# Ledger of designs, part 55: designed miniproteins, single chains, continued (3)

Each design is a single chain, and the fold is of that chain. pLDDT is the mean over its residues in the fold that is shown.

## One batch from the design tools (miniprotein)

Design m9886
Fold by ESMFold2-Fast:
Structure m9886 (fold): chain A 108 residues (1-108)
Amino acid sequence: RYHFGVEAKENQKLSLEELIEIAEEVEINSAQELVDFLLNDLSGKPYLFKVKDAKKLKEEAIELLRERGFDVEEDEEKESAIVSLANQRIFELRILDDTTILVVPLLP
């Protein structure tokens, strides 16, 4: 289960610039490492994942999350995806550039 505390509620009130400023930077080398982090190490704060190919890694991570029973709603215009479990929004994945993925926890 995800328990993000009050930090996740505050994320919804922040601008993209403010989310980037407070985000924890994490370097990952694969979609599996991203998914493992999201399942085991995710806290209520936003994260900036530094990767070799953000678009490819996001696509692979979405497939892995769907295999694990998550629902993923993609927004092509924003290059983002909302990840949900049992009709509850858990976090948002957003591509910022070719090597950076922003993850914003949404659950309290």
Scores: mean pLDDT 79

Design m9887
Fold by ESMFold2-Fast:
Structure m9887 (fold): chain A 61 residues (1-61)
Amino acid sequence: MTLLDLTKAILELVKKGEAELVIDDSIKTFEEAQVKGLELSEKEKKPIGVVNSEALKKVKE
């Protein structure tokens, strides 16, 4: 699974109201995005998906 695949999945969850979107341009890999999303979801006690702006732009094209 690539960072773009994860970004697409997160956007679908956000569209359904099942997750919040957080943009963090420090993440560069699928693994970094997963770890960050898990950490924020645990801290905030709600589903949060983390993406970078470059991957988000590519998915929306």
Scores: mean pLDDT 80

Design m9888
Fold by ESMFold2-Fast:
Structure m9888 (fold): chain A 88 residues (1-88)
Amino acid sequence: MLSEEEQEELLRRSARHLIEILTALGLADLEEEMERLEAMDREELLELIKEYTKKIAEAEAEVLKKAKSVEEIREYERRLAREVEELR
């Protein structure tokens, strides 16, 4: 079983990854969200991860709704992956 400290670190790591995705989507400012993350406790981090996951899912659903071809979906996925990698 993970310790409380190990659980918090895992949540912080997950939240950072989601912030990178949101930044690549143009839905968040990387610096602002990272600063916000540092002030959060474990319970706030869990709620933040849930909110970020929902925002990403909603953004993806909107892309799928507007896509007229499989190629447009592939271009979206490829661009997102590249922009996330560039933030690292």
Scores: mean pLDDT 78

Design m9889
Fold by ESMFold2-Fast:
Structure m9889 (fold): chain A 80 residues (1-80)
Amino acid sequence: VTKEEQLAEDRALAEKVLAENGISGKEKDARVDKIVAARETYQVGNQDLKIAVGQAGVPGLDTPENVKAAEDYLIKVANE
């Protein structure tokens, strides 16, 4: 699978999860962009992220600070 296909799948998954949690429009787009960016640049902590977001599957994080930011974001989305 190409990088473009994988990012498209990650984007679609993020959009679905956010929509299922009542997030739409510009807020959804901004949050999807953040999740996709986290996927593209990061690779640690994803097991906990998948659990926290009901297997939403953000796969990659590169630094502890960015991991925590992505985790906090996805946990916030899952709890709203």
Scores: mean pLDDT 54

Design m9890
Fold by ESMFold2-Fast:
Structure m9890 (fold): chain A 63 residues (1-63)
Amino acid sequence: MTPEQQAKVRELTQKAHDALLAGNYAEAAKYFREAAQVYREADPNSPKADLFERAAENLEALA
């Protein structure tokens, strides 16, 4: 994973966390999915991509 991809994931996860604190589950799910995509682009078999995709799916179910 490139330094740029790492920085993007950090920004996206921070935005997801801020959305969760605001009670905006749909927005949080969006940011977790974007973070998962960055991990997937770096490694198609990334366990971290799977974790973030599951987090987004769970939040979408709550929204």
Scores: mean pLDDT 84

Design m9891
Fold by ESMFold2-Fast:
Structure m9891 (fold): chain A 67 residues (1-67)
Amino acid sequence: MPTTLGNQATNYGNNTSKLAKSQGDDKTSNTGNQISSMASTASKNGNVDISSLLYNTAKDLYDKVKK
């Protein structure tokens, strides 16, 4: 089963990408998309450790971008 943290990390990555793109920050938008992609893969593979790491990374990036 997909991991809950991986799914949440995917959502944070996608939201970061959309927010950064709206601000004209293509680099951060691309980073958010990559985190989302990696988190989706880790979630599908049931990798809890990687899902947890990506969740923390995506959340921290989102919190910085929304400021």
Scores: mean pLDDT 79

Design m9892
Fold by ESMFold2-Fast:
Structure m9892 (fold): chain A 95 residues (1-95)
Amino acid sequence: MKELELYLEGIKRGSQALQKVIDEAKRKKDVDLLEEAIKKFKESALPALERAREIVAANPDDEKAKALLKEMEDLYDETVSKGEKTLEELKKELE
C-alpha cells in the first residue's frame, strides 16, 4: 500500500521535527515556538490521516492498510499529546 506508506513516512518525519522543537522550546521557555510547531504538524498530518481513513474504509479486508492507519493514528495522537502537554507545562511555569 504505497500511498499509505508515504503518508506514514510523512507523519514520522513531522513527529521527529516536532519532538526536536519540543526539546528546544523546553530549553528556551519559548511558548510561541512550540505552539506554532504543533499547528504546523496538525496542518500537515490531519489531511494525510483523513485520506488514509478513506482508503481503509474503502478496503475493509486489507489488514495491512488497517495496521498502517493504526500506526499513523497512534503516532499522531502521541506526538500531539506530548506537544500539547509540554505547551501546558510551559504556560503554567511562565505564569
Scores: mean pLDDT 86

Design m9893
Fold by ESMFold2-Fast:
Order: structure tokens, then C-alpha cells, then sequence
Structure m9893 (fold): chain A 105 residues (1-105)
């Protein structure tokens, strides 16, 4: 444990979160026209990313220490990596290629 994150760091991270949310919203809009099988998997990824962004925002607004933020970010990244691996496995089992899944993102 060290000092809490600075006002400047908080502002920068919150700006990055807003930009990522805008990207996810645009991705959701594009998926309205996508193949239903790809849409279901891609929406699951988008939902997981949104959950992670919400948790990061909560930690940043709570002014956790830099060390605690770094540890939590590593935990959240691991959870995201596990979900991505699970979705890729489900896509492969359904006969979908990585390229088809990537087009939905």
C-alpha cells in the first residue's frame, strides 16, 4: 500500500473509461445487423468489458492506492482473459472461426 491515486490520474482514467464505453456502444450498434450466433458471443464480451469498466471506475472514484488499483486491474484482466478464452472455445465448438468472431468486434 502506498499513496492514493492523484486527482490527475483519476481524471485521466475516467476519461479513458468514457472513451472505451463509447467504443463499446458503437460495437453494440454494429452487432444489431450481425449474424445472431456471432452477436450473442460478441455481446457477452461487450457485457464483460462494461462490468470491468464499472469496477475500475468504482475503484478510481474511491481513491484506492496505486498498488491496490494495479492489483485489482491485474485480477480484472485475468477474468477478462478467461472469458475471452471461454468465448473462443464456444465459438470453435459452434463451427465459428476466429476471423468471424473478430468481425463482430
Amino acid sequence: PDAPISDEEQEEILRAIREQRERLERARERLAAADPRLRALALRLIDRHEEILEEIERLVRARVTRSELEEKLAELQKKLDEEVAAIKAEAAAAGLTDAQLAEAL
Scores: mean pLDDT 82

Design m9894
Fold by ESMFold2-Fast:
Structure m9894 (fold): chain A 71 residues (1-71)
Amino acid sequence: SMEEEEIKKVLEELEKRLSQATSREEAKAEVMEAANRIQEILDKIKDPEKRQKLGDEAHLRVQEMVDRWNA
């Protein structure tokens, strides 16, 4: 769906920005911006099951990226 593609694009941009982040403050700002953009996409989804599934998948991917950056 278009929403899945939009979320994937946000996650790919976040991964790139986290790879370039040189401080914890910079990394946190990028994660917060990506989370806000993902929430805007999710808020437009009328189907609660689809919204929950995409939200859960996006949250897991963001957490994996944060864990890798903190390692």
Scores: mean pLDDT 87

Design m9895
Fold by ESMFold2-Fast:
Structure m9895 (fold): chain A 77 residues (1-77)
Amino acid sequence: MIQEKIDEVMKEAIERLKKEVEKLTDPDQALRLARSLAVEAGTKLKQLGVSNETADKAARELLKRLIEIAQEILEKK
């Protein structure tokens, strides 16, 4: 139940990053996008009834993953 909500929010953020980062060439812009998406995901999880502690941990882990994905995409350009 809660884990399914976390997984959906994380998946949505990752897919959005992949689409938006393809249009970016500047690593700083990609990092700003990753941070914005992680903050948005954390807020969304709290709105869905996930505890602050769990939502913050998920958002932090998501941020790390989004940064790694953005770096991989930019390196391939």
Scores: mean pLDDT 81

Design m9896
Fold by ESMFold2-Fast:
Structure m9896 (fold): chain A 94 residues (1-94)
Amino acid sequence: SMEEELKKLLEELKEAIEKKDIERALEIVQQINKLLTELEKKYGKADESLIKEVQRALLLTLDALAKNDIEKALEYAEKLEEKVKEMVKEMLSK
């Protein structure tokens, strides 16, 4: 399912960050963005404030990766995973 694929991508993102593979981490972030768009298309939009929190976590993860701040990139990726899980749960509950 798209939900299982998203979960796998979130796990792979954290692994890429821990390995300091910035190029792979950026590629995975793009895949997560595309999959979130497909989920929105299929299940409808989540709450707007929750969408903004997910987008903020994505941007903060990207900013930390651009600065080679692995510790912050991992922290923001974990926050992204939490917010994405909350968003998907809300979308599937509609």
Scores: mean pLDDT 83

Design m9897
Fold by ESMFold2-Fast:
Structure m9897 (fold): chain A 117 residues (1-117)
Amino acid sequence: SAAERALLAEINGLSTGTFTSGIQNAVRFALDPSRSEEESLLALGHMVYDYAVLVNGPPKTGEEAAKAVVDVLSLVPKDLQDKAKELAIKHAGELASSIGMNPESVAEIVREEIEKL
C-alpha cells in the first residue's frame, strides 16, 4: 500500500549512530493500532534488515538473522515489546523471507531466539 511504501522510505535513512531513537520512532509508527499485521510485519522486516546491514553486513546464517531480530526487538519501547515479539514469532517465516533468508531453514531459529527474550 501507499502507507507501507511511505513508512519504508522513512526507515531507509537509519544509521548506527542515530539508530536507537530512529528504531523506537519507526516501531511506534509500524505498531500503531490502525495498521494491519501485514504493514507492521513489512516495516519490522525492513528495520531488521537495515540494522543487520549497518552493523555487520547482510545476514549470512540463520543465527546472524536471529541475532539481528533479537537486537532490534531489544530496542523496542517496553510498552510495545510484547506486541513486536508476538508479531515476529507468529510470522517468523515471513520475517525471515523479508530479510533475504530462506524461511524453511531460518524461521525456527528466529522463533526459538525470540522466545528466549
Scores: mean pLDDT 70

Design m9898
Fold by ESMFold2-Fast:
Structure m9898 (fold): chain A 93 residues (1-93)
Amino acid sequence: LQEKIEELRRKAEEARGKDEVEQARYLLQLGYALAMLGDLESAAEYFREAAELARGKDEKLQAQALLALSNVLRKMGKDEEAARYLAEGLALL
């Protein structure tokens, strides 16, 4: 898993400044990998960045990132913030 995380970081950096949607996809995958390792705080930050990069460019990807963000925030006990992002993500679907 650690090697996969380093690969995803490299790919996200390669996409930076070239393809924001591609960068967002790698950041979404990084968020999931970190959430699997129990690093919910880092996962939340990557999901936020992925949602922002996808905004206005890929509504499905933005929704996926917002729903993933909501899920990790709920696991962290941040229920109010999680509910807000859940509503935001569902509105895009």
Scores: mean pLDDT 84

Design m9899
Fold by ESMFold2-Fast:
Structure m9899 (fold): chain A 96 residues (1-96)
Amino acid sequence: MEKAIENYKALLEKLKEAKIPFINIASAATLKKLGLEQTVPVETREEIALALGYTILDGRSEAAFRAGHPPGAVPVPLSRLETESADTLFDRVLAA
């Protein structure tokens, strides 16, 4: 869990440094456990966020991502955050 939190925070810092706007899609319980806040404004939906050029980071389980996700969403489930570096995840965002 701690490594996943550290890697996710490092990914968010890389996105901020690159000035890439992003939103998180994860359950409120998962975000609370990670000590993270939802970055999407209350009035911003995924479709509107994509139209405005936001990168969608999908923090739900890999199974949930495979079942359905917004077009262009980047999978960052906790399992990948524990095993992949922030650099690898950032490269995936850039490739999307």
Scores: mean pLDDT 62

Design m9900
Fold by ESMFold2-Fast:
Structure m9900 (fold): chain A 62 residues (1-62)
Amino acid sequence: KPTKEQLEELAKRLGVSVKTAAQYLVGVAQMLLQGYSQREIAEKLGISQRNVSIIVETLKTL
């Protein structure tokens, strides 16, 4: 459901490729639906809580 422009903006904010940003967005969305906290998602994906927060902001802007 994210547009190309939304993925490009997320990739820019995270400092990663568009492909990596898309993978993080899907992973974070799935874990949020399963009831995981942002801290737990950061631990599972091996990224900072700040990066998880940025991804969650992107999901909320839909």
Scores: mean pLDDT 81

Design m9901
Fold by ESMFold2-Fast:
Structure m9901 (fold): chain A 67 residues (1-67)
Amino acid sequence: GPSKKELEAADKAGAAAVVYGATGDEAAARTARNAIKSYGVSAEQAIKAMEEAGAPKEVIENLRKAT
């Protein structure tokens, strides 16, 4: 399963990705990318952690678009 850091990165990036999905604001997409980088994980690892944790498909797709 995903590591604690991957899950924390997914949680923080996911919150920013929700804003990005709702607004299209590139600042929100940057926040999502920076959250992933701050936890020392890849975008792919964060997305995979989110999928394995059972996050809503819309949030996962918004995070993919942000990264």
Scores: mean pLDDT 85

Design m9902
Fold by ESMFold2-Fast:
Structure m9902 (fold): chain A 100 residues (1-100)
Amino acid sequence: MKEEFLELLEEIKKFALEYIEKHETDEKKKEIAKNKIDIIVDSFKKIVPLLSEEQLEKAKKVLEEAKKRLKELEKKNAPIEEVLKVLEEMGREIADIFNS
């Protein structure tokens, strides 16, 4: 289960980084967005060993929903701000699971 979580997290990171490269032309905005993604992903990699199996199952569902939302945004050629919002909401939901 931890391996599946980390694989899904890496897929989401890769998707978000590739989306920013494709849709953002402002180099400073790209840098800020990429740094934000790296911080979110690194934070989750650090908490994964601390999660119970029940918390990990709930967190995996959050990642699966985030991936689904990101694919829908890609179909609409949504602004990168919408992609970042999905990642931030994902972060809040996982933090809530960790604190429960």
Scores: mean pLDDT 83

Design m9903
Fold by ESMFold2-Fast:
Structure m9903 (fold): chain A 73 residues (1-73)
Amino acid sequence: EIEVILVTPVETAEGVLLFSAAKYVGEVPKKIVMLGEGDESLLRRTYHLKVGKTSYGLGLMDPSVRNIEWVAV
């Protein structure tokens, strides 16, 4: 069962961009999980990311579907 989607931070010429390149088939993720160590260092680079109401690269979704959680690996 897939309830979350893994999001990989991507560095671009303008900085770090967080977006989901995955597509969903039949299942809508309940939570977006970002993998990494030192979540604070990643958060520092994601000034555009807003808690609870973030929309990027996946179209318009409900905030509850876009729950964001950082997971240390």
Scores: mean pLDDT 39

Design m9904
Fold by ESMFold2-Fast:
Structure m9904 (fold): chain A 84 residues (1-84)
Amino acid sequence: MEKVEELRQKAKSYAEKALEAAKRGDFDTAIEYMKKAVDYLVEALRLEGKPGLAERVRDIGNGLIEAFKAGDKEPALEAILALA
């Protein structure tokens, strides 16, 4: 239980850092922090015995990375907040 809580806290911390970077227009940094946030959340979900939800979170994370690369900033910011 404690390890899952730690991973969720790390995911939230990186999601907040990704949001701050995106607000500054630093999308390369936002993408890197978002990858970390998704990885920590996926690990937490796997430890909770929810591998199907972990795969869905990874798919959402991949969509966010593609949105940032395309310069479509609004949906990406909303989805980062939803992951936090």
Scores: mean pLDDT 75

Design m9905
Fold by ESMFold2-Fast:
Structure m9905 (fold): chain A 120 residues (1-120)
Amino acid sequence: MTEVVGSGGGTVPEGGSQTLTGKFSGDDEVIGVQWFLTQPGKGSRQIASISASGKSVGYAKEVEGRATVSWDAEKQTAYLNLSNLKPEDTGLYTVAAVVASKDGRTVGFVAGEGTELTVV
């Protein structure tokens, strides 16, 4: 069973930058990583994604040009770098992954508890 721990939240000034991390551990293979943003009144939405091969990368319109997602297979760590931060970026950031069992027969989904980022 695969687990993920998010970190890198906090309070950051408008116009600043911040890197959020998701550290994965376990016996499943990570196939792809997604970053979700949850905000009051807007619900939860995917803002960034990357395949484990790095061949497929996606960003939501509101963060395009300001976000960079990456996956480090050796460290089993996902990164989301956000630059030129806006108050509208304030919310709960959750890292999640699609994982495959070691025998490839089961595909599952794992998510961290979330990391709060406040832009002031």
Scores: mean pLDDT 84

Design m9906
Fold by ESMFold2-Fast:
Structure m9906 (fold): chain A 61 residues (1-61)
Amino acid sequence: MLSDDQKQLIKDYNKKHGLKDDGVLDEETREAIIEHQRMIGLPEDGVLVGMTLVRLQQEVE
């Protein structure tokens, strides 16, 4: 289960990129995370944990 912080981060990311802002990790959100991982040089696994979460927070905040 995603934490409230992870859900808020997904909402903020989705708003920035014109995706659904409901905080749900759906296929569109997963694809956006994979694209972000590719852009910043992380493994393209679509998982919002560890370094991917940290780097996404830096981009959104």
Scores: mean pLDDT 62

Design m9907
Fold by ESMFold2-Fast:
Structure m9907 (fold): chain A 74 residues (1-74)
Amino acid sequence: SAVEEAAARLKELLREIAARHPEYQAAVDALIAALEANRDDPEATRTLIGVAAHEIEELVPEYRPEMAAIRAAL
């Protein structure tokens, strides 16, 4: 589904962000865990992706285009 694809893409980008910004490793791990915990709840997953994409756009502006693409896919 579009939500599953968006979640997979977000997890990929989160791992990349943690590799480039180690200070965000704990936050990235927590968010990936939250996405995995809600994998069978599309509504909760969609909400988590939307909130995460917005926060990432503010914290790591270089990822704004990728975050916008994820939100557009929801």
Scores: mean pLDDT 86

Design m9908
Fold by ESMFold2-Fast:
Structure m9908 (fold): chain A 83 residues (1-83)
Amino acid sequence: MKVTVNGEQELEVKAGEVLDVTGSGKLRVKTDSGIATVRYGDETAFLTENSEAELTIGDRLEVKVLKGKVYLVRGDEFRILEA
């Protein structure tokens, strides 16, 4: 699914959903079951089940985990982010 961010938005994502994100601002993403994928340029964030994160879209993807875990991949860099 394509998502254009303009200012601040909230979105609940379903298991296995892939979000291709563009624009600028903040996107708050919630998962209820399974893993959701968020892509921004060459960056990918995997939100685990029952997770909630605030994504700041700009020069790069910045992730603030509010609940659960997010796996962030940038090229060959891998990070695990927790609330």
Scores: mean pLDDT 81

Design m9909
Fold by ESMFold2-Fast:
Parts: sequence; C-alpha cells; structure tokens
Structure m9909 (fold): chain A 96 residues (1-96)
Amino acid sequence: MEEAVRRAIEIVLEAAKQILELADVDPEKAVRIYLEALGEVQVVLGGDPAEVRARMDALWDELRRNGSVPAVAAQLKAESQALLAAAAAEEAARAA
C-alpha cells in the first residue's frame, strides 16, 4: 500500500515538473502529460490499464472538442507550482 502511494506521488511530481516547462509553450502537450500521469496513477492503484487508457483518451477528446485545453493547461501550471513548492518544503524539512 505505502509503496504504491509512493510511486503515485513520484509520477505526479515528475508530471508537475514537465507541465511547468510546457504549459506556456505547448499547452496541448502539458495536458497530455497530465492525462498520462493520471492514467499511470490509476493503474498503480489497481486500475485496469485498458479501461483507464480508454477513459483518459475520452477525456482528451472532450477537452479538445470544447476548446478547454489552454484553460486547463493554465490551471495545471498553477497547481503544479503549488505542488512542487509543497514537495520542496517537505524535502527541506527532512534534510534539516
């Protein structure tokens, strides 16, 4: 249980770093990275890989159809900044 949660956190933090780099440059790629990370987390936590993939693909199609990709990328950038700041603060506290 702890190991799966730790792996899920690693996936989210890695995605957050990539999202911060890409959100302003390639918002479509930033949103795709988020969906891939969300899918990986669900699989790590016991989800069916095929079902999870189909769900993430459907969500991507919906976002593109609605023209929401730039707005979602901007929100993900803000959330990724907050998440990485919190993770850095926790690491600093552990190192002290």
Scores: mean pLDDT 83

Design m9910
Fold by ESMFold2-Fast:
Parts: C-alpha cells; structure tokens; sequence
Structure m9910 (fold): chain A 58 residues (1-58)
C-alpha cells in the first residue's frame, strides 16, 4: 500500500509511546523510523513541536 504521513503537534504530556498508541503504531517498529524521519536526537518531546507520523503499516 501507499504511505501516509500525519503532522502531529505535540501537546503537554505527550510521549512517543502515547502518540504511537494514538495512531496504532508499534513502538518497537516505529520509534527509530519516526526519530530518523523527524531528525530527533532523543525521545524527549517539546510542546508545540510538529512530528511527521507514518500512519500506513508495513
């Protein structure tokens, strides 16, 4: 299938795990991919940050 990306604006209290749960993504599969796609240096998120989240499953 084709890939889809969603722009997610980080809210206070959001974590990569909570965001992945919201979109139905497995953290073990998507953490590194999302970090690479968004050039994240760590798992720490800042409120107001925009993340590109892949919504299409492999």
Amino acid sequence: GGGSLVAHVVEPGDTLESIFARYGLDPAVYTEKVKALNSLASDELVPGQVLMIPTDMP
Scores: mean pLDDT 76

Design m9911
Fold by ESMFold2-Fast:
Structure m9911 (fold): chain A 61 residues (1-61)
Amino acid sequence: SALDEDRLRAAIRWFVGSFENPVLTDERFEQLVTFIRATLPDVALDEERRRAVREEAARLT
């Protein structure tokens, strides 16, 4: 839903904004996924959403 997408974008922006040096590595992407799963356990992270999360995080780094 649009609400879930807004919540995901907010979580991504907060997590990426916490980086001292904003570089998206594979390790940081998996940390972001873990953060989203812990913070938004009701939001399903299927393959398509994982791709969207990575694309948004890459856009912000």
Scores: mean pLDDT 79

Design m9912
Fold by ESMFold2-Fast:
Structure m9912 (fold): chain A 81 residues (1-81)
Amino acid sequence: SEAELLERALQLAAEAGRLFREAAASIKAGDHEAFERNLARVREIIAELERLRAEMTDPAARAYLGTLVALAERELAELEA
């Protein structure tokens, strides 16, 4: 259902937020391996959000997931700078 897809997307967005905080902490601590691992998982989450968006039929839900993807991609780009 759309509600189940949206709930999964919200869980993934929350995981991405946690991983961004962990990536920031890792780079501050000089742990480049943890930093790269956390960013790799964020890239997987972005791909999964796009897959969920493709499965959605509600235009508003699709637009919302598009916004979540855009925000995650922006944060990822800023951390990789």
Scores: mean pLDDT 87

Design m9913
Fold by ESMFold2-Fast:
Structure m9913 (fold): chain A 100 residues (1-100)
Amino acid sequence: LSRLSPEERAALAREAVDGAIGNLQKASEALKNGDVRTASIYFTAAGIQATAAVFLGATPEQLRRLADAFENLAKVARENGHDEIAAQAERMAAHYRALA
């Protein structure tokens, strides 16, 4: 991380945040279609990207956007009967909201 310029780090953080949000949206669509396997893949990818965004110095506003995106996934998961995914997404949302 110390090899990256501040501008490069900020750009990568933005890409990681946007990627995570995109993957959470894809996970939500998969859950609405009953495709739990695909949803789990996108949810895992989003978690990895969100973690990378924190290490890259995501801003408080970006951390709030991540928290909102995980909260939205949790709601979709609950509405479609996937309580375990919902609980995991709720914990992730609380984590990023606390970091903001």
Scores: mean pLDDT 89

Design m9914
Fold by ESMFold2-Fast:
Structure m9914 (fold): chain A 67 residues (1-67)
Amino acid sequence: DVATLEANAKRSQEAADRYRKLADHYEKLAEETGSEELKKQAEIYRTLADALENSAKKYQELVEKAK
């Protein structure tokens, strides 16, 4: 179902955008405080954002192929 693939692409992209903002926020806090824990948290959020963005792109490719 193309609508399901489009919905999954949108949700993955929205989630990626949220985690990207969290990563930026925690990276800024880590720079200001010198906290290794906050730096590691930023890296985790960045990794999640990258994975979700890749998932969104794959879903978009499936939508295009279904046309």
Scores: mean pLDDT 85

Design m9915
Fold by ESMFold2-Fast:
Structure m9915 (fold): chain A 60 residues (1-60)
Amino acid sequence: MGYITKEELKEILKKLGFNPSDKQIDFIIETFDTDGNGKIDAEEFARLVEALKRLAEAEK
């Protein structure tokens, strides 16, 4: 009921100013995909987005 697909992750990262490669997206999914279904739980995704925002702000 609350999963983020590879395509949705890629689009969100682009909107945050990142240009991720397919390999980078696959690595992120593998890291957060607890169920092994190729998707990230919405809760894990929220944590990932928060971490990425902090990383982006650290470069400013």
Scores: mean pLDDT 72

Design m9916
Fold by ESMFold2-Fast:
Structure m9916 (fold): chain A 71 residues (1-71)
Amino acid sequence: SSRRERVQKALLAGRRDSQRALAERFGVSVGTVSAARKAVAQKLAALGYSVREIAEHLGISERTARRYVAG
């Protein structure tokens, strides 16, 4: 959806707000933010970025980044 794409673009551009803050800012559910983070993590992995670099970029733990890339 267009809202999900806006969240993905913000995350890709380096926006590292909490899941709640992103949900409020973009008028989406926290589940939509989680899905957007997963999609961005998978895109960065496809471009050759490491799990550590993805975690640093999104402001999340390496454990969460690894789960997003694998799922």
Scores: mean pLDDT 81

Design m9917
Fold by ESMFold2-Fast:
Structure m9917 (fold): chain A 87 residues (1-87)
Amino acid sequence: SLLEEINNYVKTSPEFEMSPISEKLIKKAVELLKERGSMTVGELKDALQLPSFPTTLEIIKRLQEEGLIEPVDIETMTEDTVLSLAK
């Protein structure tokens, strides 16, 4: 089916650019950072009720791609890494 072809493309394509992360999660992350000024990756994960650290990294990557947070090195990032909004 078309849906199976799309799902296979999304999972296996090396040029896959689409994130399954919802716009609502990105907006919620920005709201939390505005309210707190800054927060750790672990605090963001818990506040957004995310299932895993890799899922949290995908959200942080999207926030960086959209210019919403100060630049951070994703490859060296830990749960203790501090995040803040871009000014």
Scores: mean pLDDT 70

Design m9918
Fold by ESMFold2-Fast:
Structure m9918 (fold): chain A 68 residues (1-68)
Amino acid sequence: SPAQQLLQQQEALFQEIVELIRQKAPLSEIEAKIDQLLALAQQNPALSDEQKQRIAELLQKLLEEYKK
């Protein structure tokens, strides 16, 4: 289903973000991948607005921790 394909793409992007963090990649690369993940999550009809907001908040907190 389209929702399953979007979930697989979201999981792949999340794994890319984890790898970039482990490699201490430039902040701009991590931000770009986070933006892509947020865009895919917003397009996913299986996710509620509350779930989409929680994902956005979690990714924002992760980014702020990485900026330290």
Scores: mean pLDDT 83

Design m9919
Fold by ESMFold2-Fast:
Structure m9919 (fold): chain A 102 residues (1-102)
Amino acid sequence: MPSGLAPRAASLVSAGMIRYIGELLDGRERTGLRHASDLIRRASEEASKDPRVPKEVSELLRRASDLFAEASASTDPAERQKLIKEAMELLRKASEISNKAA
């Protein structure tokens, strides 16, 4: 069976990050973080539907989505930056594992 869902997951992550950057430049960082969270959550759902994608990839994407959601709710800039950094590290790990699993 061909795997077609990993590319869709990657596209959703990219869309989320582009939207975050756009909203950040408009001074709407928390709105951008919320949009990134929602799109990365969709990426996790798409990855989880593909039996060829390791479960670890969908779990890392789900955790990254949760961290972006927490960052969007945070009123402390230092806490927000820490959460964004942790989310970005999880996205990097998910990308590395996904690339090896193709």
Scores: mean pLDDT 79

Design m9920
Fold by ESMFold2-Fast:
Structure m9920 (fold): chain A 82 residues (1-82)
Amino acid sequence: DDFTKYTKELTDEINGLLDLGEEAERLGDEATAQRAYDAAGEAQRGRFTGMMLGSSKLLEYTAEEARERRRRIEEELRARRE
């Protein structure tokens, strides 16, 4: 169902953001690491709220926002790695 689907997608995006934070730390990019961890934290709070309210729409929106933030951070790290 949509609730389970978006909860899973959001969890996957959270894990991806945490992985990016760890990668940025290894590269010495503390600013990008902090942004990745902050984005993961916001996504975790949104997941908790969406689950508490039973809101598939909120989970979907939060997953989309997390995915977009993850994409931007991935692009920035790729550019730095060259």
Scores: mean pLDDT 85

